Designed miniproteins, single chains, continued (5). Designs and how they scored, part 47

Each design is a single chain, and the fold is of that chain. pLDDT is the mean over its residues in the fold that is shown.

## One batch from the design tools (miniprotein)

Design m17703
Fold by ESMFold2-Fast:
Structure m17703 (fold): chain A 131 residues (1-131)
Amino acid sequence: NEIELLEEAVEEALAEDDQLLVEKFPIVSEVASQYPQANPLVLAEKVAERLEIPESERPLFLFILFLVEAKLANVTVPNPLKEQILELLKQGDLFTVNAILTKLGISPPVPKSVVLAKAVHAFEKYKKKKE
């Protein structure tokens, strides 16, 4: 199950020290500081570009960011809605995804650089679990 492997990678990233991950991925601090008004999804697209993540893998990276934000905000998302969000991200429908996140009240109580660093670490862990 793809979503289960993604959630395992997210849990491992959430267990890591916030400052250590931000220091491990300096690019997330650079992107967050350059675009202080941008929402996390927009920042994640910029991070994916800077890390040269293949376009085919970007929907999964954005989905990992969503899972990290939901978990840090302590918001439980039903599996059917998780599957819908992943499909919307694969279609490039960020507008609808952002509207869903707003309705769910997902607002992590940590700096955007921490959210982005957790997402990058989770993505690396997911890639290793997959092969």
Scores: mean pLDDT 86

Design m17704
Fold by ESMFold2-Fast:
Structure m17704 (fold): chain A 62 residues (1-62)
Amino acid sequence: IDEIEEYLEKLRKEANERAQKILKEAGPSREDTIKAIAEALRIIGDYIDEEVKARQLLRQLG
């Protein structure tokens, strides 16, 4: 149980770091900023999907 929570915390931290990096490295144009935001949202969405899957597996383990 704690191992899954630790894994999810690590994934959350990595997703946040990747999103921050993409936003920081965004180009100067409005179009570049919008693309960076979309990519950051995709990374966060991927993390949420993994969290949902991991918590479903945890429930199945009992």
Scores: mean pLDDT 77

Design m17705
Fold by ESMFold2-Fast:
Structure m17705 (fold): chain A 62 residues (1-62)
Amino acid sequence: MAERAAELASKSSLEAALLLMAVYISLGDLEAALAAARAALERWPDSEAARALAREAEEKLA
C-alpha cells in the first residue's frame, strides 16, 4: 500500500523540477537547466522527461 502523501510529494517535486528546467531552457540559462536536470535525475533516474530535457540542454550548450 503506497503512502499517498509521499506519492503526491514526489509527483509534485518532479513536476516542479521539469517546469523549472523548461523555464531555464526558455531563458537560455542552460547551465542552470543542466544543474536542475542532474538533481532531478538523482531522485528520478528513470524519468524519461527529465532525461529528455537534460539532453536538450546539453545539445543547446554544445
Scores: mean pLDDT 74

Design m17706
Fold by ESMFold2-Fast:
Structure m17706 (fold): chain A 76 residues (1-76)
Amino acid sequence: SPSLEASIEQGEKLFEEGRLEEALYAYEEALKVAQEQGDKEAEARTLELIGRVYEAMGRHEEARRYFERARELREE
C-alpha cells in the first residue's frame, strides 16, 4: 500500500485542483492504511478529509456521516 502521508498529500493536491473523485480515492487509500496500522488519529483525520470532499461535492449528508465517524474516534 502507499504510505499514509503520501496518500493524504496526493488527496490534498487533487482536492485543491477540484479533482474531487480522485481526491476521494486517494483519501480512501489513506483511510485503509490508517486502519491497517491501528492509527486512530490518522483514521479520524482521514475521515475528516473525506468529509471535506463530500462537502465540496455538495453531498452534505455523506459529509456529515464522515465527520461524525471522525468525532466518535476522537471522543474521550
Scores: mean pLDDT 86

Design m17707
Fold by ESMFold2-Fast:
Structure m17707 (fold): chain A 67 residues (1-67)
Amino acid sequence: MDDELVKKAAELVREAYRALQEGKYEEAIRLAEEAIKVASQASPANPRARAVEHEARRIKEEAEKLL
């Protein structure tokens, strides 16, 4: 269960990063927010979910600075 949430969140992080690289800052923010939401549904004790959530927040902050 948690592994599926982590995988989905990681896929959203990759899509957010691509959007950021393409200058699609609003899309990058949206995808990063979705990744945070999905990762937060995993167990609070899951370190992989926390790592994905951290990366998603980093991408969101970067996109917001460039918007």
Scores: mean pLDDT 83

Design m17708
Fold by ESMFold2-Fast:
Structure m17708 (fold): chain A 89 residues (1-89)
Amino acid sequence: VSEKTVTLEAGETKFVQLTEELGVKLELDGKTKTLTVTVTDLKTGETKSKTVPIKDGEEVTIKLGNYEVTFKISGNVEKTTVTITAKKL
């Protein structure tokens, strides 16, 4: 299990390498009030993405390869904190 916390403001894009094989891209759109999360398998280049509303307590899970990545959102569109947990299956 790997866990990282990232804070974003409206219009920011951040990249996080969770493990040697797993990267994450976070994009916060203040106009739509949405967060787009993209998980990349760094070994294969395969990606999966989801877009979710910025709402405190919102949670989204992406399964990619041998990993399950959960994103927990807290805060608001002005300042959003995302806790990212990667679990190997």
Scores: mean pLDDT 82

Design m17709
Fold by ESMFold2-Fast:
Structure m17709 (fold): chain A 55 residues (1-55)
Amino acid sequence: SVTEEALALARAGRYDEAIALLERQPTPEAFDALGTLLAAEGREAALARVVALAR
């Protein structure tokens, strides 16, 4: 799933690739899951991009 792939990319430190995947395949579940992970990891810049994209 998009959610699983985005989370795997983010866990590997591939934040730009995870965000690019969400730009191509936007799903509310994937935005929520990636946003939660980035917040927990303190990745403020990547989190801001995910939040902006979800809007």
Scores: mean pLDDT 82

Design m17710
Fold by ESMFold2-Fast:
Structure m17710 (fold): chain A 96 residues (1-96)
Amino acid sequence: GRDLAVEAARLAEEAGKWDLVSKLTIALMVDAIADYYRSQGKLDQAAGAYELTARILEEAAKEASKSDDPVLQETAKLFREAAERYRAEAERLRAS
């Protein structure tokens, strides 16, 4: 998920969409918090943080998809794919 989010940030920066870059920065910070909770064995808290990361990326994808710019359409696709991976990870942790 993180690799797709980083690629999306690069495309958003190239498109001059600083608001999208800011949203991704927040998503990556929340992802780091999720990794910390996971390392502490706090799987419910980790799952919640991954779900929050996914929501932020879904909002960024919705914003990027409003543009007819092909670069922003690709950015939206990458944000959606990253969000799906974070949701899958959260579901896996909750199922444990």
Scores: mean pLDDT 82

Design m17711
Fold by ESMFold2-Fast:
Structure m17711 (fold): chain A 97 residues (1-97)
Amino acid sequence: RKQELLDALKGVKGSLENALKAVKEGNIREASIYLTAAHLNLVAARLLAPEEYLPGLDEIEKKIHEASRALDAGNYDEAIRSLEEAIKLVEELIKKL
């Protein structure tokens, strides 16, 4: 259970880092694909997580949605900020495990 949750959170982090790199390189389609992968890993993490981790996962989900909306609107600086914040939140949850 702990290992599976850790693996899911590492999957979220990796996908968000790849999305961030893609946005910075102007590869918006690739960024969107990685953002979808991050969301799927976050769904897996939510199913595995103890209740005490749910507020942190909700915060990460909000930042992923903010990044997705910013990408759709062409607000790439906002997308970068939301992705960086989401990555920090994932790192904080991993440290709590």
Scores: mean pLDDT 87

Design m17712
Fold by ESMFold2-Fast:
Structure m17712 (fold): chain A 96 residues (1-96)
Amino acid sequence: MALSVEAQAALNRMRRAALAGDLEAATEAVLELLRHASPERVVAAVANLAAGLRAEGRDEAADVLVEAATRALREAGHHDAADALPAAVEAAVAAL
């Protein structure tokens, strides 16, 4: 998916926070991404990033990212998108 410069910057911050195990910073980065992308696009971007982290053997970082995205989506009122996230991550992993 083509993302704006602002959305790409938020995605990069989200990845760095997840790699650092910083759930709060990762949640803030997902909330920022939601200002520039639909909940559906955020789910797809998070799922692809989490799948990539798992492929790199960074399972703890992937778990932080999924938890942060679930919290951010629910905080923003996107409960259906939050509930869709686990299946989207599994589909992204299977597509690797």
Scores: mean pLDDT 84

Design m17713
Fold by ESMFold2-Fast:
Order: C-alpha cells, then structure tokens, then sequence
Structure m17713 (fold): chain A 120 residues (1-120)
C-alpha cells in the first residue's frame, strides 16, 4: 500500500545545505522510527511527515538556500491534526522569510484549501 503521506524537497545540493538538511532531519527521523515501532496512527504518521519536511526546509533556509516543498496526503486528517499541521506550516513559512515555497496535494479539497491557506 502507498504511504499515508510523502514529501519532496527541491533545493541546491551544496555540501552546507545537505549537511543542514541531515542535521535537521535526524531527531525527527528518530522520533518517527520510535513511533513506527510503537504502532503510530495514520494521523500521527502524516503529522510526522509535515514535521520532517518543515525541519529540513528550515535547516536548508538557515544554510542560506531557497527551498520548494511538495506535501502529498492520501488519507483523511482529523481536525486536531489539521490544526497542528496549519500551525507548523505557518511557523516554518514565517521563519523562512520568503525563501520557502510549499505545494499541498490532498484528495479532500477542504483539507487542501485549509493547508494551502496556511502557506499563502
């Protein structure tokens, strides 16, 4: 079966940007692996993908590069998970000071519209 969510990142693959991306990803990847071993919900899995993408994007931006992120969601999201995703996306977009572009794909148009509004 396909994963509940995935992301793609586009940025210049300089050594500094790749190092910053790896450093930012490390704690979130460890949290995800621990959660998978404990049996996480699909909402938790989709939220961790957003947290991972946001952490990497922030690291790359702090390294001086511009980033494009594409987030794809395949399964429904609870209201609580949507609100947490909106907060994460607004914060990373604000911190990036115009150096981050985020594209959202979701089968549910209402969820997509909410997440797109958070990154506008």
Amino acid sequence: APAPAEFELEFPHTPAALDAAGLAATPVVAEREAAEAAGMSVDEEQLLIVRLAAAIARGVVEAGERVRVRLEFRLPLSEETLEEMEAILREVKRAAEGRLEIEIEHADPAARERLEAAVA
Scores: mean pLDDT 86

Design m17714
Fold by ESMFold2-Fast:
Structure m17714 (fold): chain A 78 residues (1-78)
Amino acid sequence: KDKEELLRVVKEIVELLRKEGMDMVADSLERNATLAIEKSKDPKEALRYFQEALEAMKAGDWGKARGYLALALHIANS
């Protein structure tokens, strides 16, 4: 259930990146995040930071979004 929610949030982030013309970043994130989520032992912590990244992106704060995305991927791979 948590992994399904995480995949949904990541897909929303990827689509928003594509809408902003960041197709290469979107493609890279989709591949890397999907693999990390499949292997994740605790998806809840990663989900929190992906949600923070999405909120930052919607607010136009791409600096914060980048930071939260990096943290979310690190946690998902841990």
Scores: mean pLDDT 79

Design m17715
Fold by ESMFold2-Fast:
Structure m17715 (fold): chain A 63 residues (1-63)
Amino acid sequence: MKSLEEEIARLQADVAAGRVSPETAARLIEKLKELAKSGVLTPEQAREFAADLARYEAERAAA
């Protein structure tokens, strides 16, 4: 629970700082919650998560 809360807090902090878009952060938070609930992502969810994570890292690196 705390690790998930820490990841969500980090994503929200990056949004508040203007480093990433709220949409990118929201999509990552949804995938993290799904992963926490099921323990695994489907191959399709994993591909979407990887794309969203790449976008998040690119936005954060550009800030």
Scores: mean pLDDT 77

Design m17716
Fold by ESMFold2-Fast:
Structure m17716 (fold): chain A 77 residues (1-77)
Amino acid sequence: AVSPVDQLETLLRRLREAIAAREAAGDAEGLATLGEQLRAEAARALEEYPDDEKVRALARELEALGEEALARAKALA
């Protein structure tokens, strides 16, 4: 079993790498998709683990990264 904290940390790391790759490729559509995915994952984590302070901190990082990805997508479009 993987803890929700470990899952979110792994997801955050992977999505940061995916954003960097899509930005380097000029993939505005891919960045927008990642931004929406990050927001959805943040919302899901908060719904499933509302009382977990570490999960809430990681969800805030996912949400912020999602906003950055969407802004980068907008700049490329």
Scores: mean pLDDT 85

Design m17717
Fold by ESMFold2-Fast:
Structure m17717 (fold): chain A 55 residues (1-55)
Amino acid sequence: MRLEETLRRITAAVGAGDFEKAEEILEEAKKTLSPEEAELLERALRVARRHVEAK
């Protein structure tokens, strides 16, 4: 599934500390995904960033 692959890419970028790249991946995905899928990705990025920043 494209959504799951995009989630993995965003999580990998956040884990590498590259928040700018994670946001670029999200913006590109939002152009091809439904609004519901885009919202899930936005939430996943928010959670992943919070998790990394907490460490």
Scores: mean pLDDT 75

Design m17718
Fold by ESMFold2-Fast:
Structure m17718 (fold): chain A 92 residues (1-92)
Amino acid sequence: VEELLRRLEEALARLEEAVAAGDVEAAREAAERLLETARELAETGTEEAREKLLLTGFRLLALSVDAYLQGQEEIAELLRETALEILRLAEE
């Protein structure tokens, strides 16, 4: 579980870097990696995993709002879709 939590943090950091750079393609790749790790983490069925997924999902929703306000509509939609999928995984 600890290794999956570390991989999730690394994937999230890469996504945040791509978003800060305004790089849509890098953001899509980072989001895909984040979702892969989120799915593996969800399969553990632990409360710690669920809490981490909830926090990650809400963090991505906040980043989506910020991206939208900065005029980065494509990145904002990508972040919103990714956040909703992660939140769905947390409730399963």
Scores: mean pLDDT 85

Design m17719
Fold by ESMFold2-Fast:
Structure m17719 (fold): chain A 67 residues (1-67)
Amino acid sequence: MSMERRRRELLELGRNRRRHYEGMAEHARQMGRADGGSPEEIDARRDRLLEEGRRVYDELMREAERL
């Protein structure tokens, strides 16, 4: 396997994981809104999921950069 192919696979995985967390964050926002949650609680849940997605993305990007 070429390092370029592995790097590309890690980059794709990172982008897909980040999009997944962004989708989860949007879903949590919609559900919290529908359930009558406070704006602060809804924002906190969204921000937590976005932060987790960013962390996973950054970790995979660092792994790709090491190739």
Scores: mean pLDDT 81

Design m17720
Fold by ESMFold2-Fast:
Structure m17720 (fold): chain A 64 residues (1-64)
Amino acid sequence: ERGERFRRFLEENLPLYAELLKAAVDLAIARSQGADPATIAELQAKMDELVAEIKRREEEFRRE
């Protein structure tokens, strides 16, 4: 029951989780290659925005 509900939540939000994974990978690559601080800051900001959106959606899911 709870597993099914969580699975549906994940399936509905898969594109958002995929975008977060891509942003995290892009940021890790930029850091490992010594990219400019400005580039790292832009990638970090994008990742932070995606994390905030996911946390908001997870909080809504937990309240239901």
Scores: mean pLDDT 79

Design m17721
Fold by ESMFold2-Fast:
Structure m17721 (fold): chain A 70 residues (1-70)
Amino acid sequence: SAKKVLDVLVEHAKENSPEETAKKALEAKKKYEEGKLTPAQAIQRVMNAMMEGSSDEDVDAALERAERVA
């Protein structure tokens, strides 16, 4: 579940979010894949990047997508 949520959030950021926000989301996923972050920690970093760099509408759309796979 948490891994699916992370994957959906990162794909959403790549497709819809500003380039810098998408880059931060990809960095969080890479650190998770390297064993440096748990899935929950990686999700938190992606959400923090989106809340700082994206519109409220983009954040809401990302959360709705993630809830469907949670």
Scores: mean pLDDT 83

Design m17722
Fold by ESMFold2-Fast:
Structure m17722 (fold): chain A 66 residues (1-66)
Amino acid sequence: MDLVEGLAERLTEVPGVDRELAERIARALVEAAPLDITSEETRRLLLSVPGVDEALAERIIAHLSR
């Protein structure tokens, strides 16, 4: 299975993340890997994605850091 596809499925579980946004975020995270999900670098990367604000970035980090 594609790593981007698997990560996008997990991201769609986050309230406010639709399929298109999930795929965009997943692609950015996979390209920047390896990354500590709880790091400032990951937060900055998420905020650079069109459609992601501070509140959504916080929810994504919390979801992925389980």
Scores: mean pLDDT 77

Design m17723
Fold by ESMFold2-Fast:
Structure m17723 (fold): chain A 61 residues (1-61)
Amino acid sequence: MEEELEREITEGIKLISLGVALAVNPDLPEEVREELWRKVLSTDDPLEATRIAKELVEKAK
């Protein structure tokens, strides 16, 4: 039960972080948005996911 809740919380954090990153960077190209979804959601660690998102956004500038 606890492991299932932990997974749901982790997914929630990833989705919220991704949503915020996309919302504050509305001018990102579709290709970069797709890359963010693919890499961030494929990461098992939420801290690593936020690091990847930041790097991709900075690279797109």
Scores: mean pLDDT 70

Design m17724
Fold by ESMFold2-Fast:
Structure m17724 (fold): chain A 61 residues (1-61)
Amino acid sequence: MKEKIEEAYELAKKAGEALKNGDWVTADRYISEAAKKALEAGLTPQEVVKIINKGIKDGEA
């Protein structure tokens, strides 16, 4: 469970880095995989959105 949440966050962070570089296709793939991992970890859709948004923001920094 914890490992999948960490994987989701790291994938979302990679999506943020891709967005910073203008690579929307790569960002979309990372976001999709992050959402899948977070849902598999038992998170609600609202929790999934929060983790993805946090990861993207941290990746863009």
Scores: mean pLDDT 82

Design m17725
Fold by ESMFold2-Fast:
Structure m17725 (fold): chain A 65 residues (1-65)
Amino acid sequence: KLEEIRELAKKAVEALRAGDYKKAVEYAQKIAELIQELFPHLTVSARDVLEALGEAYGLPLPPAP
């Protein structure tokens, strides 16, 4: 599952770099779901994942809904 999260994070970063925010949100949502499976008492949203990736890689984020 950590390997799967790593692959999804790579794809999310690539989507953010390409400006494909729909795909980036999709990957971030899958990452959030996997994190919740590993740590069921944590609350992690797709937005939290996108913010973490944007901060780590210096990438622009899609506007908040």
Scores: mean pLDDT 75

Design m17726
Fold by ESMFold2-Fast:
Structure m17726 (fold): chain A 56 residues (1-56)
Amino acid sequence: PSEEELKKAEEFQKKGVGAAARGDGETAAKYARLSNLTAGKSIEEAEKGAEQARAA
């Protein structure tokens, strides 16, 4: 991924962490998925990340 894509992925990750801290697991999962996909990870890895975020 480009440096700009990695920065965008980091912003999505921060939004997901914020949602998880508020107890909003579905929003946390959505942003974790977007972050992983934007960082160039596979759909499988993105889904694993989303499941972890939802459970937090």
Scores: mean pLDDT 78

Design m17728
Fold by ESMFold2-Fast:
Order: sequence, then C-alpha cells, then structure tokens
Structure m17728 (fold): chain A 61 residues (1-61)
Amino acid sequence: AMPSVEELQELLKQAYELIKKGNKKVKEALIRFHDALLAGASPEEIVRLFEELKKLVEEEK
C-alpha cells in the first residue's frame, strides 16, 4: 500500500536531519525517491523507493 502523508512527513524529517549531518547516502536515496515521484513512476516503484529510504534512515541513525 502507498505510504500515508504522515509517514512521508516523519520519514522526510528524519532524512533531512541525517542530510544536515553530512549523510550523502541518505541524500542520494531521497533524491532518487523525489525524482521517481516527479517522473510519475509506478506505485510499486514509489513504494520500493520509500521502503529503501526508510530502511536506510533506520540503519544510519
């Protein structure tokens, strides 16, 4: 299922905190997710990239 707006907002807040600390891996993952949204990628691809970003944020905390 597609992530909720609340889940997206929380993930983005956590990702930006890591990016501010210089985490390039999280920044690159966020850019990929953002680019896919702008390109109108499939719901399956958007969910995949969301889960990748979420996993990466949890690993890099």
Scores: mean pLDDT 82

Design m17729
Fold by ESMFold2-Fast:
Structure m17729 (fold): chain A 73 residues (1-73)
Amino acid sequence: MSMEEAQLRKLEERYRQAGKDFGEAALAGDKQKMRESAETAQNIAEEAKRLPSAKELARQAEVLAESARYLAE
């Protein structure tokens, strides 16, 4: 019901989409798409760090970004 709750829901949706995009890129062996997913996940983590209620989402997004960067090597 607050603007913060709305922003958190949008970040959660973006995180779910980034995870799906990464999974598809990984199955296809598309290193460029995996790097793009890593950048998207990192951006989500940075935005989530600005929301006190999004600490766990920020952590999950950072893990996704690290995993995507590692796999894209």
Scores: mean pLDDT 83

Design m17730
Fold by ESMFold2-Fast:
Structure m17730 (fold): chain A 58 residues (1-58)
Amino acid sequence: MLARATVPVPATSPDELELLPGEVVEVLEEVGDKFVLARSLATGREGLVPKSALEPIA
């Protein structure tokens, strides 16, 4: 699933993915109720992203 960051996402730990608003990610897996494992299409990096920071691309 593709999704776009709606807000700045800071990486506060090594397992988190930093995103700027408007960046597109591929959602790889859901990690609990609050996070997804995602891959940045711009950088190819993978990490945890809050679900609330992402909107699905139709």
Scores: mean pLDDT 80

Design m17731
Fold by ESMFold2-Fast:
Structure m17731 (fold): chain A 80 residues (1-80)
Amino acid sequence: SMEEEEKKKLLEEFRKLLEEWLKEEIEKFEKENPNASEKEKERQKAIFYTAASIRLAGFEFNLENPNFRQDALEELERLK
């Protein structure tokens, strides 16, 4: 079984990588859409934040489940 301290460390690492992914996606959208309205920017940010939240919840769920632990570790590695 995975120790709570190790799960905490992996979750923190995933959060940091996901925050960087989120930042890059927002920057990419703004760069590719320089004339986007404030409403369009807010809508797209909401979509990115929602996607990040789903990914974080899924990672935590997979990390807690022995059948999906390897999937969580592989997702973490792909974000590096």
Scores: mean pLDDT 87

Design m17732
Fold by ESMFold2-Fast:
Structure m17732 (fold): chain A 61 residues (1-61)
Amino acid sequence: SREEELRARIDALHAETQALRDEMLAKVQAGELTPEDEAAYHARLTALVAEINRLQDELDA
């Protein structure tokens, strides 16, 4: 169903968000985080959150 498709896509995006967070945490712990990495992280996280919110709105309609 469309609901199942949306839930599966939202779950996949949450997994991507968690992987991104884990990658950034690893860089922080290694002392390798640059301002460029931080900016790229924020841009990617913002895009993922926006897509999750868009799909959640569609699911809730």
Scores: mean pLDDT 85

Design m17733
Fold by ESMFold2-Fast:
Structure m17733 (fold): chain A 61 residues (1-61)
Amino acid sequence: MEEELKKLLKEAMEAIVNGDEEKVQSIIDRIKQLAKEGKIDEKTANAFINSVKKVLEAKKR
């Protein structure tokens, strides 16, 4: 599962660089689903989502 999180993080960063906010939201939704299914810890999912949102917010400046 950690390897999948690493891949999702890389995809999220690439989507942010490309300005593809829909792709970023899709990745966030996938992480939320994995947490609901118990495939990843809720704490890990929240940390990932918060990191992605912070990068998006920084890009808006």
Scores: mean pLDDT 77

Design m17734
Fold by ESMFold2-Fast:
Structure m17734 (fold): chain A 57 residues (1-57)
Amino acid sequence: MDAEAMAERARASALAAGASEEGAQAVTDKGREALERTGDPEVADRAGVRAAIEAGI
């Protein structure tokens, strides 16, 4: 599984959208959790990005 790369992509997207470093960290954590729960990297990416948008953009 490429969970680290997926988490880093979600983090970079959150930062590009104006999230704080703390918000970006929450994105990586949420994305990784979703990946481990579902095994679906697309679901993980969506969960991370959504968390960043709701928390900090």
Scores: mean pLDDT 69

Design m17735
Fold by ESMFold2-Fast:
Structure m17735 (fold): chain A 95 residues (1-95)
Amino acid sequence: SAEEKLEEAERLLEEAERLLKEAKEAFEKGDLEKAIELAKRALELAREALRLAMEALREIPDDDRELILRAIGLALRAIGLEFEAELLIEKAEKA
């Protein structure tokens, strides 16, 4: 169901946020290899979460504004995490 896809997307985003936080901490400590590895994992999870949120949005009835807003919110959160992860990977690879 759309609700199940949104719940899965939210779980993936929570894990992506955790991995990105750990990646940032590794970068600050000079562990560039670990920072890149963790940021790449966060990026994969954020991309899958975005796909699930967009698929859910297609299945939600037009009058279910609460679910539509939840799907949009999760999609925007995923996009933000993708940008942060990609930026960290670029910084770590150039360091």
Scores: mean pLDDT 90

Design m17736
Fold by ESMFold2-Fast:
Structure m17736 (fold): chain A 86 residues (1-86)
Amino acid sequence: KRKEELRERLKKEAVELANETADIMGLSQEERDELIKKALEKLDELFPQGKTAFEVVAETVREMYGDEGFEAAIEARKRLLEKEVE
C-alpha cells in the first residue's frame, strides 16, 4: 500500500518536473510528450532501485538534450519546491 502511494506520488512529480523542464527549454508539444513518456518509462524501471523523480527526469533530459536539459531540470525542481511552501 505505501509503496503504491509512493509510486503514484513519484509519477506525479516526474510529470510536473518534465512539464516545467519543457517550459523552461521551450520544447514543442511533440518533444514534451516524448520527454514525459521516456521519464515515466524510466521511472517504472528505476522505482525498485529507490531513484527519485528528479533523478529519473534529470537523467532522461540529459540523455535527450545534454547539459542544457540537466540545468533546466534543476531549475524546474526549484520552481516546484517554491510551490510546496505556498
Scores: mean pLDDT 78

Design m17737
Fold by ESMFold2-Fast:
Structure m17737 (fold): chain A 87 residues (1-87)
Amino acid sequence: MLRSDGKPLTDEEIDALFDYLDPDGDGKISKETAKSFLKELAEARGVEMTDEEIDALIDEFDKDGSGYLTKEEFRELVRALEERLAA
């Protein structure tokens, strides 16, 4: 389901991943869910990230401090991670 060619995910692919992580359709995911996904994405790209690095990245995109990410915040987060993984 994720692209394994090292290329950035499209908005459509990110939206599909969000829907997979939000099966109840609440329109938001918890930081814990986002953290687990980001760890899996980094591992799939062959990059090791610490819990602290992932937490810091999530906190940057949790603009309202709610402890949840909307679909829009999740897209921004994934784009930022993909940029880091491409470096």
Scores: mean pLDDT 74

Design m17738
Fold by ESMFold2-Fast:
Structure m17738 (fold): chain A 69 residues (1-69)
Amino acid sequence: SMDLTVTVTAKDGYATATVAVVSPDGKELRVEQVGAENKTVTATFPLAGEGIAAGGRVLVDYAYSKIKK
């Protein structure tokens, strides 16, 4: 078993990350979105039982937005 920790750092605003766990055949097994109001966004995904088999992938998409001053 393993946990995936994704850390996204933004200097001056919110950071949002979408994390998808994908089987070798390209099927999405899990998708989570994480957002935060500070410089660092950390999300931990328990991958135990979700089965990142050999050849599976983890895809991370990042989006940053500025907070209103």
Scores: mean pLDDT 56

Design m17739
Fold by ESMFold2-Fast:
Structure m17739 (fold): chain A 59 residues (1-59)
Amino acid sequence: SLLEEAKRLREEAERLYQKGAELAASQDPNEFRRAADLFARGAELRKQAEELEAQAKAA
């Protein structure tokens, strides 16, 4: 279902945010950039999950 897909996307986003936070805690500029990429990907997955939830409510 759309809600199950949204849940999986939110879980994946949480994993990306957690990994990003770990990398952001480093003193390495390359890891900071990787953390930013993970945060951006997590935000995109969250947006997709919200769109699927909206579609489920409209159906």
Scores: mean pLDDT 84

Design m17740
Fold by ESMFold2-Fast:
Structure m17740 (fold): chain A 57 residues (1-57)
Amino acid sequence: KLKEAEELVREAMHGDLSPEEKVRLLEEAARLYEEAGDIRGAVAARILAIGIRFDAE
C-alpha cells in the first residue's frame, strides 16, 4: 500500500499531467498513506497538492 502511494506521488510530480490531475493523484496518495498509518507521508502529499493548486495558472 505504501509503494502504491509512492508511485502516485512520483507520477504526479514527474508525469506529463494537468495540475488538476496531479492534485487528484496527490490526494489519492495522501489517502493511501493515511490508511497505511504513514501520517508524515499523508501530510507531505497534501502539502504538495496545495502547492500545485496555488501555483496553477
Scores: mean pLDDT 78

